# Designs tried in a protein design run: designed miniproteins, single chains, continued (5). Part 68

Each design is a single chain, and the fold is of that chain. pLDDT is the mean over its residues in the fold that is shown.

## One batch from the design tools (miniprotein)

Design m18346
Fold by ESMFold2-Fast:
Structure m18346 (fold): chain A 103 residues (1-103)
Amino acid sequence: MLEEARKKAEELVEKFPEEVFKKAFGEEVTENDLVALFTTVANNGKALVEPETEAGKQLVGLLQNVGVEEFIEWLKKVAKESSDKEVSEFFEELAKAIEELAK
């Protein structure tokens, strides 16, 4: 679980430059914020790792409030509505990672 979440977080950080994360969330999001999000998905909405940034805390909080299925739907909607191609691709990849971890 934790190792799979770390691998998914590392893959996203390697694929997308820091500027895309800043555009997507309006601030810095760390690899550890993604690990916190992904472990929360894999652990039925219970956080195993604490997010580091305000954006990370907001993402985990949103997931916990709406549930995994609605969170994925929100990510796909944000991707579709984004006029920035890199931001759109980022949210699509984030949604895919969460879908894989939710199995």
Scores: mean pLDDT 82

Design m18347
Fold by ESMFold2-Fast:
Structure m18347 (fold): chain A 66 residues (1-66)
Amino acid sequence: LKELIAEAMELANKAVLASGGTHPDARKALQKAAEAMTAYMNGDLEKAKELAEEAIRYAKRALEEA
């Protein structure tokens, strides 16, 4: 799970950089990755996994469009 969240954060940051920080999906990816980290720290592992997977989806969409 830590590795999944790390991947989500990495992809979200790459999407933000590729889009110049203005792409809606890149912003959502970063937001969802941050929420996944918060959920993980609160012990909500199921929510953390779901949010990390959503972040990866948004990041990939932003990267494909950039």
Scores: mean pLDDT 77

Design m18348
Fold by ESMFold2-Fast:
Structure m18348 (fold): chain A 58 residues (1-58)
Amino acid sequence: SSLALRATKELMRAMGDQVDAIIQARRAGASEEELQQLEDENQQNLKALMEQLKRELS
């Protein structure tokens, strides 16, 4: 469906934004521990977005 395609694009955009955020944090001098925490938060946020998009498709 068109909703499924839109959901896929939103997920891909969110992943791209998260990668950019990690790059920016590294450039700003974030520690390895801080980067690991950011990666964990990113995984949780992506999971939440996926569940939200699945609900919208159901």
Scores: mean pLDDT 83

Design m18349
Fold by ESMFold2-Fast:
Structure m18349 (fold): chain A 60 residues (1-60)
Amino acid sequence: SELVEKKLAEIEEGIKKAEETMPATLAAQLRERGRAGAEHLREAAKKYGGEEGVKALQEF
């Protein structure tokens, strides 16, 4: 769960910085990729982290 939380935080932080500093089209692509990555990690947390893992990912 801790590793998944850290990875999700890194993805979210990267997206926020990108939205502030790059063209909207590139930021949109990064958001879509980040969303797909977050979905993948959320599904992995359900399989390996159970309910606690899902709760840790509530922000995504």
Scores: mean pLDDT 62

Design m18350
Fold by ESMFold2-Fast:
Structure m18350 (fold): chain A 85 residues (1-85)
Amino acid sequence: ELPAIPEAVRAEMARRLAPLRERAAALLAEHPVEEDPEFARRVVEELAAALLAVMRELGVPEAVIERFREIAERDLAELEELAAA
């Protein structure tokens, strides 16, 4: 499977992403996907971009970053479909 991320790097990622994840969760709680799917899509898109940027800055292997990008694109596509409905 994918290369292992060092524990120190994983801890730093968690620390940097915690406030962003909390903010995204709060925004999505205030604006549920069912009520404002376009807003939800933007929140997820921004969080995904921030996640990938942090991974890049911390030197996470490209194969791992690419896998997370694929997951984010799939999630964003689902939200885009909801926004278009």
Scores: mean pLDDT 74

Design m18351
Fold by ESMFold2-Fast:
Structure m18351 (fold): chain A 74 residues (1-74)
Amino acid sequence: SLEEELKKKIDELERKAKGYQEGADRFMENAKKILEENPEKGKEIYETYKKFVDEMRKKADELQKEAEELRKSL
């Protein structure tokens, strides 16, 4: 049914959003470690990783919003 297809898509979007959030957290931990282990180059690498973290969190938010909009159709 259309309802079952929508529920499946919502679940997929929510799983992807969670994956991006968890990935962002791991990237941030790695960025902090790089900054601590290599202060001379670590700041540039940290800023690059922070940009990826920010992008991943934005993607997570977008996926959550898409899931919420689809849920309104149920």
Scores: mean pLDDT 85

Design m18352
Fold by ESMFold2-Fast:
Structure m18352 (fold): chain A 67 residues (1-67)
Amino acid sequence: AGVRATVVLADGTEVEGLVQALSADGRLVVVIPLADPSRGFAAVLAEPRTAAELEGATVRAAASLEA
């Protein structure tokens, strides 16, 4: 947790946020958007990532859920 990443949602919306959590398999990420920290959400990544790969990266979500 604590890395900045940009998540591209399934609808093409880009969200820059702070990664609070990443699942052990690298597919599920919890993001706190920088524009609205109260709108935290979980995203299922299209491809698995490690924490190091998320630092300053743009990643695509296959699905997103409101936190």
Scores: mean pLDDT 78

Design m18353
Fold by ESMFold2-Fast:
Structure m18353 (fold): chain A 88 residues (1-88)
Amino acid sequence: MKPTLNQQAAAALGNSADELEKAGVTEGAKLMRKASQDILNSEKPLSEEDAQRIIELANKSIQAAKDGNLEEAKRYAEEAYRLVKEAL
């Protein structure tokens, strides 16, 4: 099965939530988990541009958390959540 853009973005956000939770960025993890669920529960298909930006921000949050930049990881999570709210 080919995943939809919404499914791809939601998966990236879910992966970010798991990695942020492991790193102790609890508030960032909650935002990413909510963003993932908001996309999955939305009937509105994401544009290619919005999906790519969401995935990029999710991946940046994961990298920041792995690098020990917990404040940066939280900022990327907040930016991703804002973008999801604007896109839906």
Scores: mean pLDDT 86

Design m18354
Fold by ESMFold2-Fast:
Structure m18354 (fold): chain A 85 residues (1-85)
Amino acid sequence: SMEAFFESGRTLVAEREALLEAAREAAEKKDVAKISATGVLAAEARYIADRLEESEDEEYREVARELRELAEELLRLVKEAEKAL
């Protein structure tokens, strides 16, 4: 449901700094399992953002924008980490 995507998206956006810090730590430690998990999370965040962007609701679109930014940042960290392996 759209409401479920919105609540999941809000939770991820609220945890943004913690998620980015965890992704950076996984990269530093070359923790392949955690790097992979971050990639999965980035894909999930992108999917939720895509669904919320279809809404005409300003609040849903704002969460989608922030969630897309988070997903792109997480994906960049994953790709950088993979190049260092």
Scores: mean pLDDT 89

Design m18355
Fold by ESMFold2-Fast:
Structure m18355 (fold): chain A 113 residues (1-113)
Amino acid sequence: PLSPEVQAFVEKHRPEILKAIREMVKKIIELRKQGKSDEEIVKTAVEGFRKLLEKLKAEATSPEQLRALVDFALTAMKFELDVLVVNGEISEETRLKILNAMEEVAYEILKEA
């Protein structure tokens, strides 16, 4: 479904996206270790994701590029959230709350583009 030019654009931004996601994952784990509430963890993860998508929106020069970057970021974050559940770092309920909120942010960013 992606053109070679759009695929190349995603690959160019892949290290930036994966670094941002890695930092969000580290922050989630740290907040759990500090005994922070699920609500605070969800809020922090969603705000970090929104910041990442706003940055990607600024770098994209077409709607197709933005959709591809957002899809990659959401897919990568979904994978990391699944890993956090498997490792016992967050509950399945917390994963679903974060994922649903992130999907809403992605929808808002793409709608405004």
Scores: mean pLDDT 87

Design m18356
Fold by ESMFold2-Fast:
Structure m18356 (fold): chain A 120 residues (1-120)
Amino acid sequence: MEEAKKRVQEALEAQGYRLVELGSDPARGAVVVRIEREVDGRWEPVLEVEFVLPDGVPPTITGISWDPARGTLTITFTSADGKTATFDFRIADGAAGLAGLSSTYPEWAAHEAAVRAAAA
């Protein structure tokens, strides 16, 4: 995982972005994703997402990839019981937003609005 995260960070940095936070906050049962862009030598936030699972147990990050042709960052989470969710974030023109969500965890559908609102 750490090698995949490093490769994605290097690819994003080549385009003036960086992945600042990508992980679970066990105190809140949340997953936090923060992406920043470089503007005139300063790092400014473009995406902040805090995702809380209904059971309060933070998922693990089991996949991360960058698609330069689409400008899409894909992150896959796996819950403690083996259910998965995949988030697609589109990063383009100095902005980032949620472009897609797919999940085998039915409760994550109830949190889609919160993830999307935080990503706006």
Scores: mean pLDDT 69

Design m18357
Fold by ESMFold2-Fast:
Structure m18357 (fold): chain A 100 residues (1-100)
Amino acid sequence: LEEAIKELEELIEELDELIESDLSAEELRQRFTEIMKRYIELLEKIDPEEAKRLRKGYEQLEAVLSTLSPEEQRALLRQAAQLLRKHLEEIIEKLKKELE
């Protein structure tokens, strides 16, 4: 559980870097994909049903991104990163309470 919190905190740092970055749509997509993979792998161990739902949502996001222009992809990826960051903060807070 302590290792899970540490991994989630590292993911938040990477999301913060992504949100503040001037990366191309392709680079943003690659980095966001890696962050999502790591988070899904972590969730598989904690909540397999939630991991399954997140995988489905990620597949839908990838499908939408493939229909968008590079500018639209950058905007959507930044929004997705911000939403994920907020969600991870909430999860970390809940997990820290469980360690009490």
Scores: mean pLDDT 82

Design m18358
Fold by ESMFold2-Fast:
Structure m18358 (fold): chain A 91 residues (1-91)
Amino acid sequence: MQLTFEVEIRRERLPDGSVRVTTTITVLDANGNRVATLTVELVLPGSLSEEEQDLLAGVAALERLLEELGDLFAPEVLERAREELARVRAA
């Protein structure tokens, strides 16, 4: 199945110095129809760089995507995504 992923990341600094990172993933089919939309919110320490925030938010969003929408993917795609997540966590 041919899928396209649109990813949007928003950051909001909270009064306690932490950062709320909201990641929205929109999944489109081959015809451009919206198949699914997933929103993941993470609260991270304000001491992290924007690159670290984006990485952690991306990992969390991908994990949630695989958990909730795993049936949209071929088994081999799921295995590759799982390997990528394990590699990022190990780094």
Scores: mean pLDDT 73

Design m18359
Fold by ESMFold2-Fast:
Structure m18359 (fold): chain A 55 residues (1-55)
Amino acid sequence: SSLAQARIAQLDAQIALLTKAIEAETDPKVKADLERSKAALQAQKAELEAALAAS
C-alpha cells in the first residue's frame, strides 16, 4: 500500500538521522541507546517490507 511505502521512506529517513547521531555521539551509554533505537526502526522497516512483498 502507499501508506506502507510512505512509512518505509519515513523509517529510512529516521535511520539515516540516527546513524549520523551515533557517529557524532561520544557518550557510550547514549550511543548504545541510539543504536538500540536504530535497530528497532530497522526491524520495523523489515516487517513492513516483508508485508509489502507478501501482498
Scores: mean pLDDT 88

Design m18360
Fold by ESMFold2-Fast:
Structure m18360 (fold): chain A 80 residues (1-80)
Amino acid sequence: MDKELIELEIEVSLLFMKYSIYLKMGDLEGAIKALEETIEKLEEALKKAKELNAPEELIQSIENSLKKAKEELEELKKKL
């Protein structure tokens, strides 16, 4: 795995943790912002993985995470 992909994976993990904490604390606006940042980093990771011809399993994993994050964002926006 390339160092740049590792760094992106760490950033995504930290942003998901931030999202989870805001959601647990009832800060819906904070949770939405953290989830939007997570989506941005997942899109960046997906683009980078494709450029590096990463294994299909890794690409599919990122795509699945991105789909779930976008679905969660839509649901949270409905709760505002």
Scores: mean pLDDT 81

Design m18361
Fold by ESMFold2-Fast:
Structure m18361 (fold): chain A 90 residues (1-90)
Amino acid sequence: MKEVEEQKEKLKEILLDPEKNPLYEAFRKDGSGELTEEERAKLKEFLKSFVKDNSGEITDEEYEKLKAFLDPDDDGKITKEALNQFLKEL
């Protein structure tokens, strides 16, 4: 289904682009203008930790936590299915 693939591409762009991702501010404690390679790796590990609970599927609680970080304004539509597929690829 193309819709999930499109959402996954959007998530990849948001999560890996420090200009668009407010989550980068939460991980970037030193106030630098850019996420370091080490900080980016830690972000990926943090996101992967959410899918290692049981069969590699994100729970409702994990989904709500990730959605709050990725879309705090609740304007974007980030589905549990798209997050699950994106995290599975990390």
Scores: mean pLDDT 57

Design m18362
Fold by ESMFold2-Fast:
Order: structure tokens, then C-alpha cells, then sequence
Structure m18362 (fold): chain A 80 residues (1-80)
């Protein structure tokens, strides 16, 4: 159901916020990258399940952009 997909989106939003805090606190970059890959896979699955719902597609696309931004932050830290 759309309500179940929205609940999953909320959990992934919270998980991304936690990963950002972990990165800022000096967490393991490789562990954060692995977690981001899993979140991206979960978001892509939600996007396929909710393909007909424009609002849900926009919410998933916003979270995918946050995954890409956090991945770039991790890559900058690894290059330093």
C-alpha cells in the first residue's frame, strides 16, 4: 500500500540523518558507503512499487539526491 511505502520512506529518511551524524562524528567511511548502497537499493525498490504516485516518486528522488550528496562527502573524506 502507499501508506506502507510512506512508512518505509520515513525510516530511510531517519537512517540517512543518522548516517550524516555518524560521518560528522568520524565514523568509518567504508561502513557509511555500504549503508548508502543499501539505502539506494531500498529507495529504488520503493520507486518501482509506487511508480504511479507522483508525490511518492518526488519524495524518493529527494532522498536519492541526499544519498548522492552524502556519498560525495564520504568520497571527499577518503581522498583527503
Amino acid sequence: SIQELERKISVLDTTLSVLKIELDMGGDPQNILAALDQIEADLNAIKKQGASNAKLQAEVDALLARVDALRAEVQRKLAA
Scores: mean pLDDT 88

Design m18363
Fold by ESMFold2-Fast:
Structure m18363 (fold): chain A 75 residues (1-75)
Amino acid sequence: SMEEEAKSLIDFARAFAALALERFPDDAELRTLVAQLEKVIAEVEANPYDEALLKRLQALLGELADRVAALRAQA
């Protein structure tokens, strides 16, 4: 169901963001992306049937993953 899909995506997003902040706590861009992600997560939890919000959550996860990859390459 859409609720199960949204929950799985939110659970993954929170875990990924937490690990990213633990590894790169001082990166301002990463902190900004995580703040945006948490905001969209709250919107999805309020409206789990909103396809546009789910798509935005997926897009932000992609941006977060790209930032983490860039930071790993600098280490």
Scores: mean pLDDT 86

Design m18364
Fold by ESMFold2-Fast:
Structure m18364 (fold): chain A 94 residues (1-94)
Amino acid sequence: MPVATVHADGGGGKEGAEIAARSAQATANYYGLSAEVKVEGDTATVRLSDGGVAVIKTTGKYNPVLAANAGVEAVRATLEAIERGEDVEVHLKS
């Protein structure tokens, strides 16, 4: 299964991961998908009903805008990973 990994340098630890997870759920709903999310420390894992899987890592200082953008990009990256049939990695910075 192709995996999309999003690195949010400055996403802000556990609080950032929780924001990214909620943003990913909202973005998945926009694409007509359901999403299961799990937050463990600074990492949010998103599993989509189309088989897409995203791992979001939110490190560094708390930035809720960057964290929310990481959630949006995670869903977009899973669609790209499925289209390509390969893993996709995205790096975001504040």
Scores: mean pLDDT 82

Design m18365
Fold by ESMFold2-Fast:
Structure m18365 (fold): chain A 89 residues (1-89)
Amino acid sequence: MAAEEAEFEAMLESGIATLLKSTELIPQLRELLASTSDPEERELLQLQLALLEAARAGDEAAIAEEIARLRAHLRALVERARAEALAAA
């Protein structure tokens, strides 16, 4: 439903806004990325790190690009999870 998509988009905006204020987490995310062997987790961590590094640099254009990439990735994960849940039902 459109209302559910609006709620999801609002949650993404809130989450991304919180993440952008959390540049102090960059060292922790780098350590987590170094210790993670799961390809899907690595991809998500790389996207989060790229966004935080752009935010720390204050590069508005890079921040906008990385937000778009992270949003697209998260939407794809949710759509895949929904498809798997529907197939199981």
Scores: mean pLDDT 79

Design m18366
Fold by ESMFold2-Fast:
Structure m18366 (fold): chain A 95 residues (1-95)
Amino acid sequence: MEQEIEAAREGLRRLAEVAQKAIEKAEEEDKEAGEEARKALEEYTRKAEEAIEEGNLEEAARYAAEMATKLAETIGSTAQELLDAAREFLEEVKA
């Protein structure tokens, strides 16, 4: 349980870093899409962190998947690395 929670926190941190870079790149081409994606990143990262703190890794994985989907819809061309990172995170937290 403790090792799984730490792995989930590290996975979420890496996912957020990949998402942040994708958003910064998308913002150079489309500021509105970048701003929408940034809000989604902030909202879902907060929810996922809260779920991890509560030990609810299934809920954290769900928020990470929703975040990746929302970002892919909003900034699609920069989202492939994000989708790969989200898949890796889901594999780490799946019970």
Scores: mean pLDDT 75

Design m18367
Fold by ESMFold2-Fast:
Structure m18367 (fold): chain A 75 residues (1-75)
Amino acid sequence: ALEEFSKAVRELADLVPDPVKATALQMLVLALFEDGSTPEEIAEKARQLALEAGADPDAVEEHTSRLKEALEKLR
């Protein structure tokens, strides 16, 4: 569960070409998780930030789905 979550966050951030924006994505996901946001809310906000940061849409869809599944296992 936690290992799957860490992997999903890292893999999604790796899709973002800008290292500053990649770090911002990781920080956002962790902050929303700590704040008690739902898996759906976290996945959608991560998806939007990754797309805005220039990540490939098909890869973003796949990796946000994996992130959501990892988050659901932690709740």
Scores: mean pLDDT 81

Design m18368
Fold by ESMFold2-Fast:
Structure m18368 (fold): chain A 66 residues (1-66)
Amino acid sequence: MIELTYERVTVDGEETRGLTPEGRIKAYELGIQKLEEAIANGATPLLQDSLDILREALKRLEERRK
């Protein structure tokens, strides 16, 4: 779910170590965008759960940054 989507974004970002908080926010934003595009293209309902999890994780990171 979230780990798989995050992993894809991380691979695209060539992360060799753990992401900084800013890097995680960026990765989650890209993951959300990709999942929204997949859902719009008729992907399975299961991706909606992954999208909700990523949105919640991003929200927590944004709150933590303040």
Scores: mean pLDDT 61

Design m18369
Fold by ESMFold2-Fast:
Formats: C-alpha cells, structure tokens, sequence
Structure m18369 (fold): chain A 84 residues (1-84)
C-alpha cells in the first residue's frame, strides 16, 4: 500500500542523510546520495514525489522522481552541514 511505501522511503532517506553527513567532502556526499537513490525502487520514488508535491503545493511534473529525490536529499544535507 502507498503508506507502507512512503514509510519505507522516508526511513531510507533519513538513513542516507545521516550517512552522507559523516562523509569528509561535498563530492563524497554527492556520489553517495546518487548511488543510494539510484538503488531505490521507482514505486518508492513516485510516492515520495507525491508527498513533496502535497507538502509544498508545487508541481514537479517536469522533473523525474529519481532526479527530484536526489536533488532534495543533497540540498537538505548541504543545508544541515552549513548550519553546523
């Protein structure tokens, strides 16, 4: 069900974010995030894209779910790293 997929992808994203924050360089973080997002099932990516569209009230139809999620996670990690 969609709720199960959403929970799973949120847990995986949180795990990716935490791991990426431990990496020594911006390049290492980017490479790690890309590799981890590339391994996620399309169903999980689509469900998370729908969640982001609902949360922000934005239409992301022009961006594929995988690229959108990669950019989202990278931006979030870089923002958190700058705040510390």
Amino acid sequence: MKEELLKRVKEEIEKIEKEALTLPSDQAMRDYIRERIAKLPEEELNVFKEELEKKYGIDFSDIDPRTLLERYVLGKVLLKKKEK
Scores: mean pLDDT 78

Design m18370
Fold by ESMFold2-Fast:
Structure m18370 (fold): chain A 91 residues (1-91)
Amino acid sequence: MLEELIKELEEFERKAAAGELSREEIREFMRKVAELPEELHEKGLEIAAEILGIPVEEVRAEIERAIAEGVDEVNIRASLVMLYLREEKKK
């Protein structure tokens, strides 16, 4: 399950770097990742907090502020999950 998600991310990033993905394919992948279980978003938040050296609740507050200011929630949620998957790939 997790290993399969990491492989899908690697394949997506490879195709994106090669210019093989359309705008619609990129949008669809981001949506798919954003719809993954809340547990994966929480793990991404923990990793973001560790990288930034601040508490997870502070990262969460900044994200809630960004969403309130009009940042696309799908992009934020997908980015958190991708951050977690990238860190798991290194292990």
Scores: mean pLDDT 80

Design m18371
Fold by ESMFold2-Fast:
Structure m18371 (fold): chain A 73 residues (1-73)
Amino acid sequence: SNEERIEELRRRIEELDERIEELRREEKEILEKKKAGELSQEEASKKMRELVLEEAGLVLERMLLLLELRELE
């Protein structure tokens, strides 16, 4: 039923929101470690690139799920 799909989409969006916030926390940690001299510019840039690309993918997935949810409601 549409109700079961709506509940699944809401749950998946909430899971994505939690993952996005965790990635943003990790991004802040990388920047702080760079500031503290614990990571080189090259190491920080590599780690940040990986995190930002992962975040971008999750944000896109979230947007597509949100669009599907809006069509069902």
Scores: mean pLDDT 88

Design m18372
Fold by ESMFold2-Fast:
Structure m18372 (fold): chain A 100 residues (1-100)
Amino acid sequence: SEKLLEAKKVLQKTKDELIELIEKETDKEKQEKAIKILDEFNEKLSEIEEEYEKTGDVKLFLEKTIELLRETAKKFKEAGLNESAKVFEEAAKELEELLK
């Protein structure tokens, strides 16, 4: 599916941008919070990917991934990681365009 491949590219770009922000973070506590949020995101994304392997439902994959990106953005914002939150909010918007 072209939409699935595009979604995976958006997700990889989002992870790469977050890793760069984590590497630039000078506050150790904020860096550790960002790593924890990223680990939780990766775990939940793996569950969504496994469900997709069983169902083949691209729309369901996109809808669940958008929800996860929005939830993760909220966690970053609550941790004071506003730039990381924005990266994940923009990723969610890009995936929403793929649902059209």
Scores: mean pLDDT 89

Design m18373
Fold by ESMFold2-Fast:
Structure m18373 (fold): chain A 97 residues (1-97)
Amino acid sequence: MSEEEFEVEVDLALAIMAESLGDYDTAIKLAERVIERGDERQRAEAYLILGRAYLNKGDYEKAIEYFRKAIELFRQTGDEEGVAEAERYLKEAEKKL
């Protein structure tokens, strides 16, 4: 693993931790960093984090947008579990509109 790949994995792990603690602003900032530097799999996971963070902040339109981006990337990488998870959150966000 390159140093850059390691830094992106750390940012992704920290974003998940921030989200679990209810620190959605930190989760968003870290997920955006992952999107800028990560591979397709890491970006898919980061979009899922962005969707969940905005869902918890009550920004349902942004949550839907990011869940759709996560679904597209998970499909491109063949991550069917990621697709199913993102689709569940997408349905939850759509019910809030």
Scores: mean pLDDT 88

Design m18374
Fold by ESMFold2-Fast:
Structure m18374 (fold): chain A 75 residues (1-75)
Amino acid sequence: LSEDEEVELLAAIAIITATVLKMYAEKRGDKETVEKAQKLIDEATAASQARDREGVEKVYEEAVKLLREVNEKDA
């Protein structure tokens, strides 16, 4: 993969992860986490457009962290 293709792929994964987080937060009525997930989707999209690999990676890490926290609270 080229650098551009890698950033686009990472951005897609980050957006999907944040979208899953948003869906779970919506089901539990957690408005704060829904807003955080939406912000992560917006940030991943902006970083992808800027071709900012580090920005996309940071969004992905944050989305995974928040998704883990939500899953632990539901367990």
Scores: mean pLDDT 81

Design m18375
Fold by ESMFold2-Fast:
Structure m18375 (fold): chain A 98 residues (1-98)
Amino acid sequence: ELERLREEMERLAREYEERRESDPEAARELARRVFELQLEILELEGVAPSDEELRASIAAAEAAIAKAEAEEPLTPELRLAIEETRLHIAILEERLAA
């Protein structure tokens, strides 16, 4: 199972590299799936983040979003970065709830 997930992650990471300049939207989806697989692999390796570590990561991400929204105008690029960060928070919250 672990080897299968590593192979899938490597395949998706390779597809990400191929598409990141020609198809940014598809590349973003691939990057998100790679992140999900990295978390699954860590869990299977027995190095799953603790609830405290997950909460700290969520808090740091939330603080980064708040800082971006408070200090700078919401450009399209900044909005996309905030959306990606919120996706990461959602994935981490799912892991915390499990």
Scores: mean pLDDT 74

Design m18376
Fold by ESMFold2-Fast:
Structure m18376 (fold): chain A 80 residues (1-80)
Amino acid sequence: MEELKKKAIKYLEEARFVAAKHGVTEAANLFSKAIKAILEGNFEESLKLVREARDIAEKAGVQEAVDLLNKAIEYIEKIL
């Protein structure tokens, strides 16, 4: 459980950093809310927020952020 949470948060923080470097500001609040949801045990809510952030990153053409968000999704789904 804890190891999967740490991995999900790690990939979310990395994706947030990459998205910020590419000026994808629309997703900034979604990263913060998703991390908070994981810490609170609201994994279904976190999954929705991460998927929304991924869609924004994909539309912005930031493939590195999309790949990192997909990794975060994999770890959240393993918790569910």
Scores: mean pLDDT 84

Design m18377
Fold by ESMFold2-Fast:
Structure m18377 (fold): chain A 75 residues (1-75)
Amino acid sequence: EEYKKELEKVGELTHKAIQRLAELARTRSPEEVRAELDRMIEEIKKKVKNPKLQELAISRLRVAYEMLLRERARA
């Protein structure tokens, strides 16, 4: 039961972080977006207790960041 609650919370946290990165990627330099990604990863490490969920959240953020940079580079 607690695991399901943490899984849902981590999913929410990750989703909102990805939305924030997408917003910043449209208006900020790639270097600034990278710095914000690093800050978000540190925040996840501090807030997520389960190491598997922490790894999944960080991986999702990193993939989203790469996708956003590719989209921006093509535009």
Scores: mean pLDDT 79

Design m18378
Fold by ESMFold2-Fast:
Structure m18378 (fold): chain A 87 residues (1-87)
Amino acid sequence: SDERRLEAIEELLREAEEDLRKGEESTDPRQARRLYLNALFTAQVARDAAEYLISTSKDEEIRRRAEELLRRAEELERRAQENLAKV
């Protein structure tokens, strides 16, 4: 269902945010890089899932919620890419 798809996207975004946070807290550049790459990949999967839901859902509220999750995924991708450039 679309509701379960939204929940799955939210879980992916929580995982990406946690990996990004752990990377930022890491004192090991190799560990930080691995965490940022994981965050980037997970955010990209979440973005693709949100875009799919926006394109296929006929429910305006589901589409609106997916658009909010899409913006969050794009911000996480940007932050992960910026952090990767520094390590």
Scores: mean pLDDT 90

Design m18379
Fold by ESMFold2-Fast:
Structure m18379 (fold): chain A 85 residues (1-85)
Amino acid sequence: TISRVRQGVYQAGVQIKRDLGLSDDQVSTISGFVFNSLMRSNFDPSRMDDAIRDGVTRGGKRVGLSDDQIRRIQDIFRRNVSRAM
């Protein structure tokens, strides 16, 4: 379960770097916030969307992304993490 979540977070990072042109540092920061938020929810599938939204919002704001970029990244993480689980 944790291994699959980690894989989904990694694949989301690869996709946002490719599709949005984010730096490795930006991807690392956002992925860290997302993974920490998922850990705090104990990887509960019913809380996963909220945890991803919180993590991407906090990480995205930290690296200076716009609200539109944050929303798009939230969709990418939800899709990749859900598919991995």
Scores: mean pLDDT 84

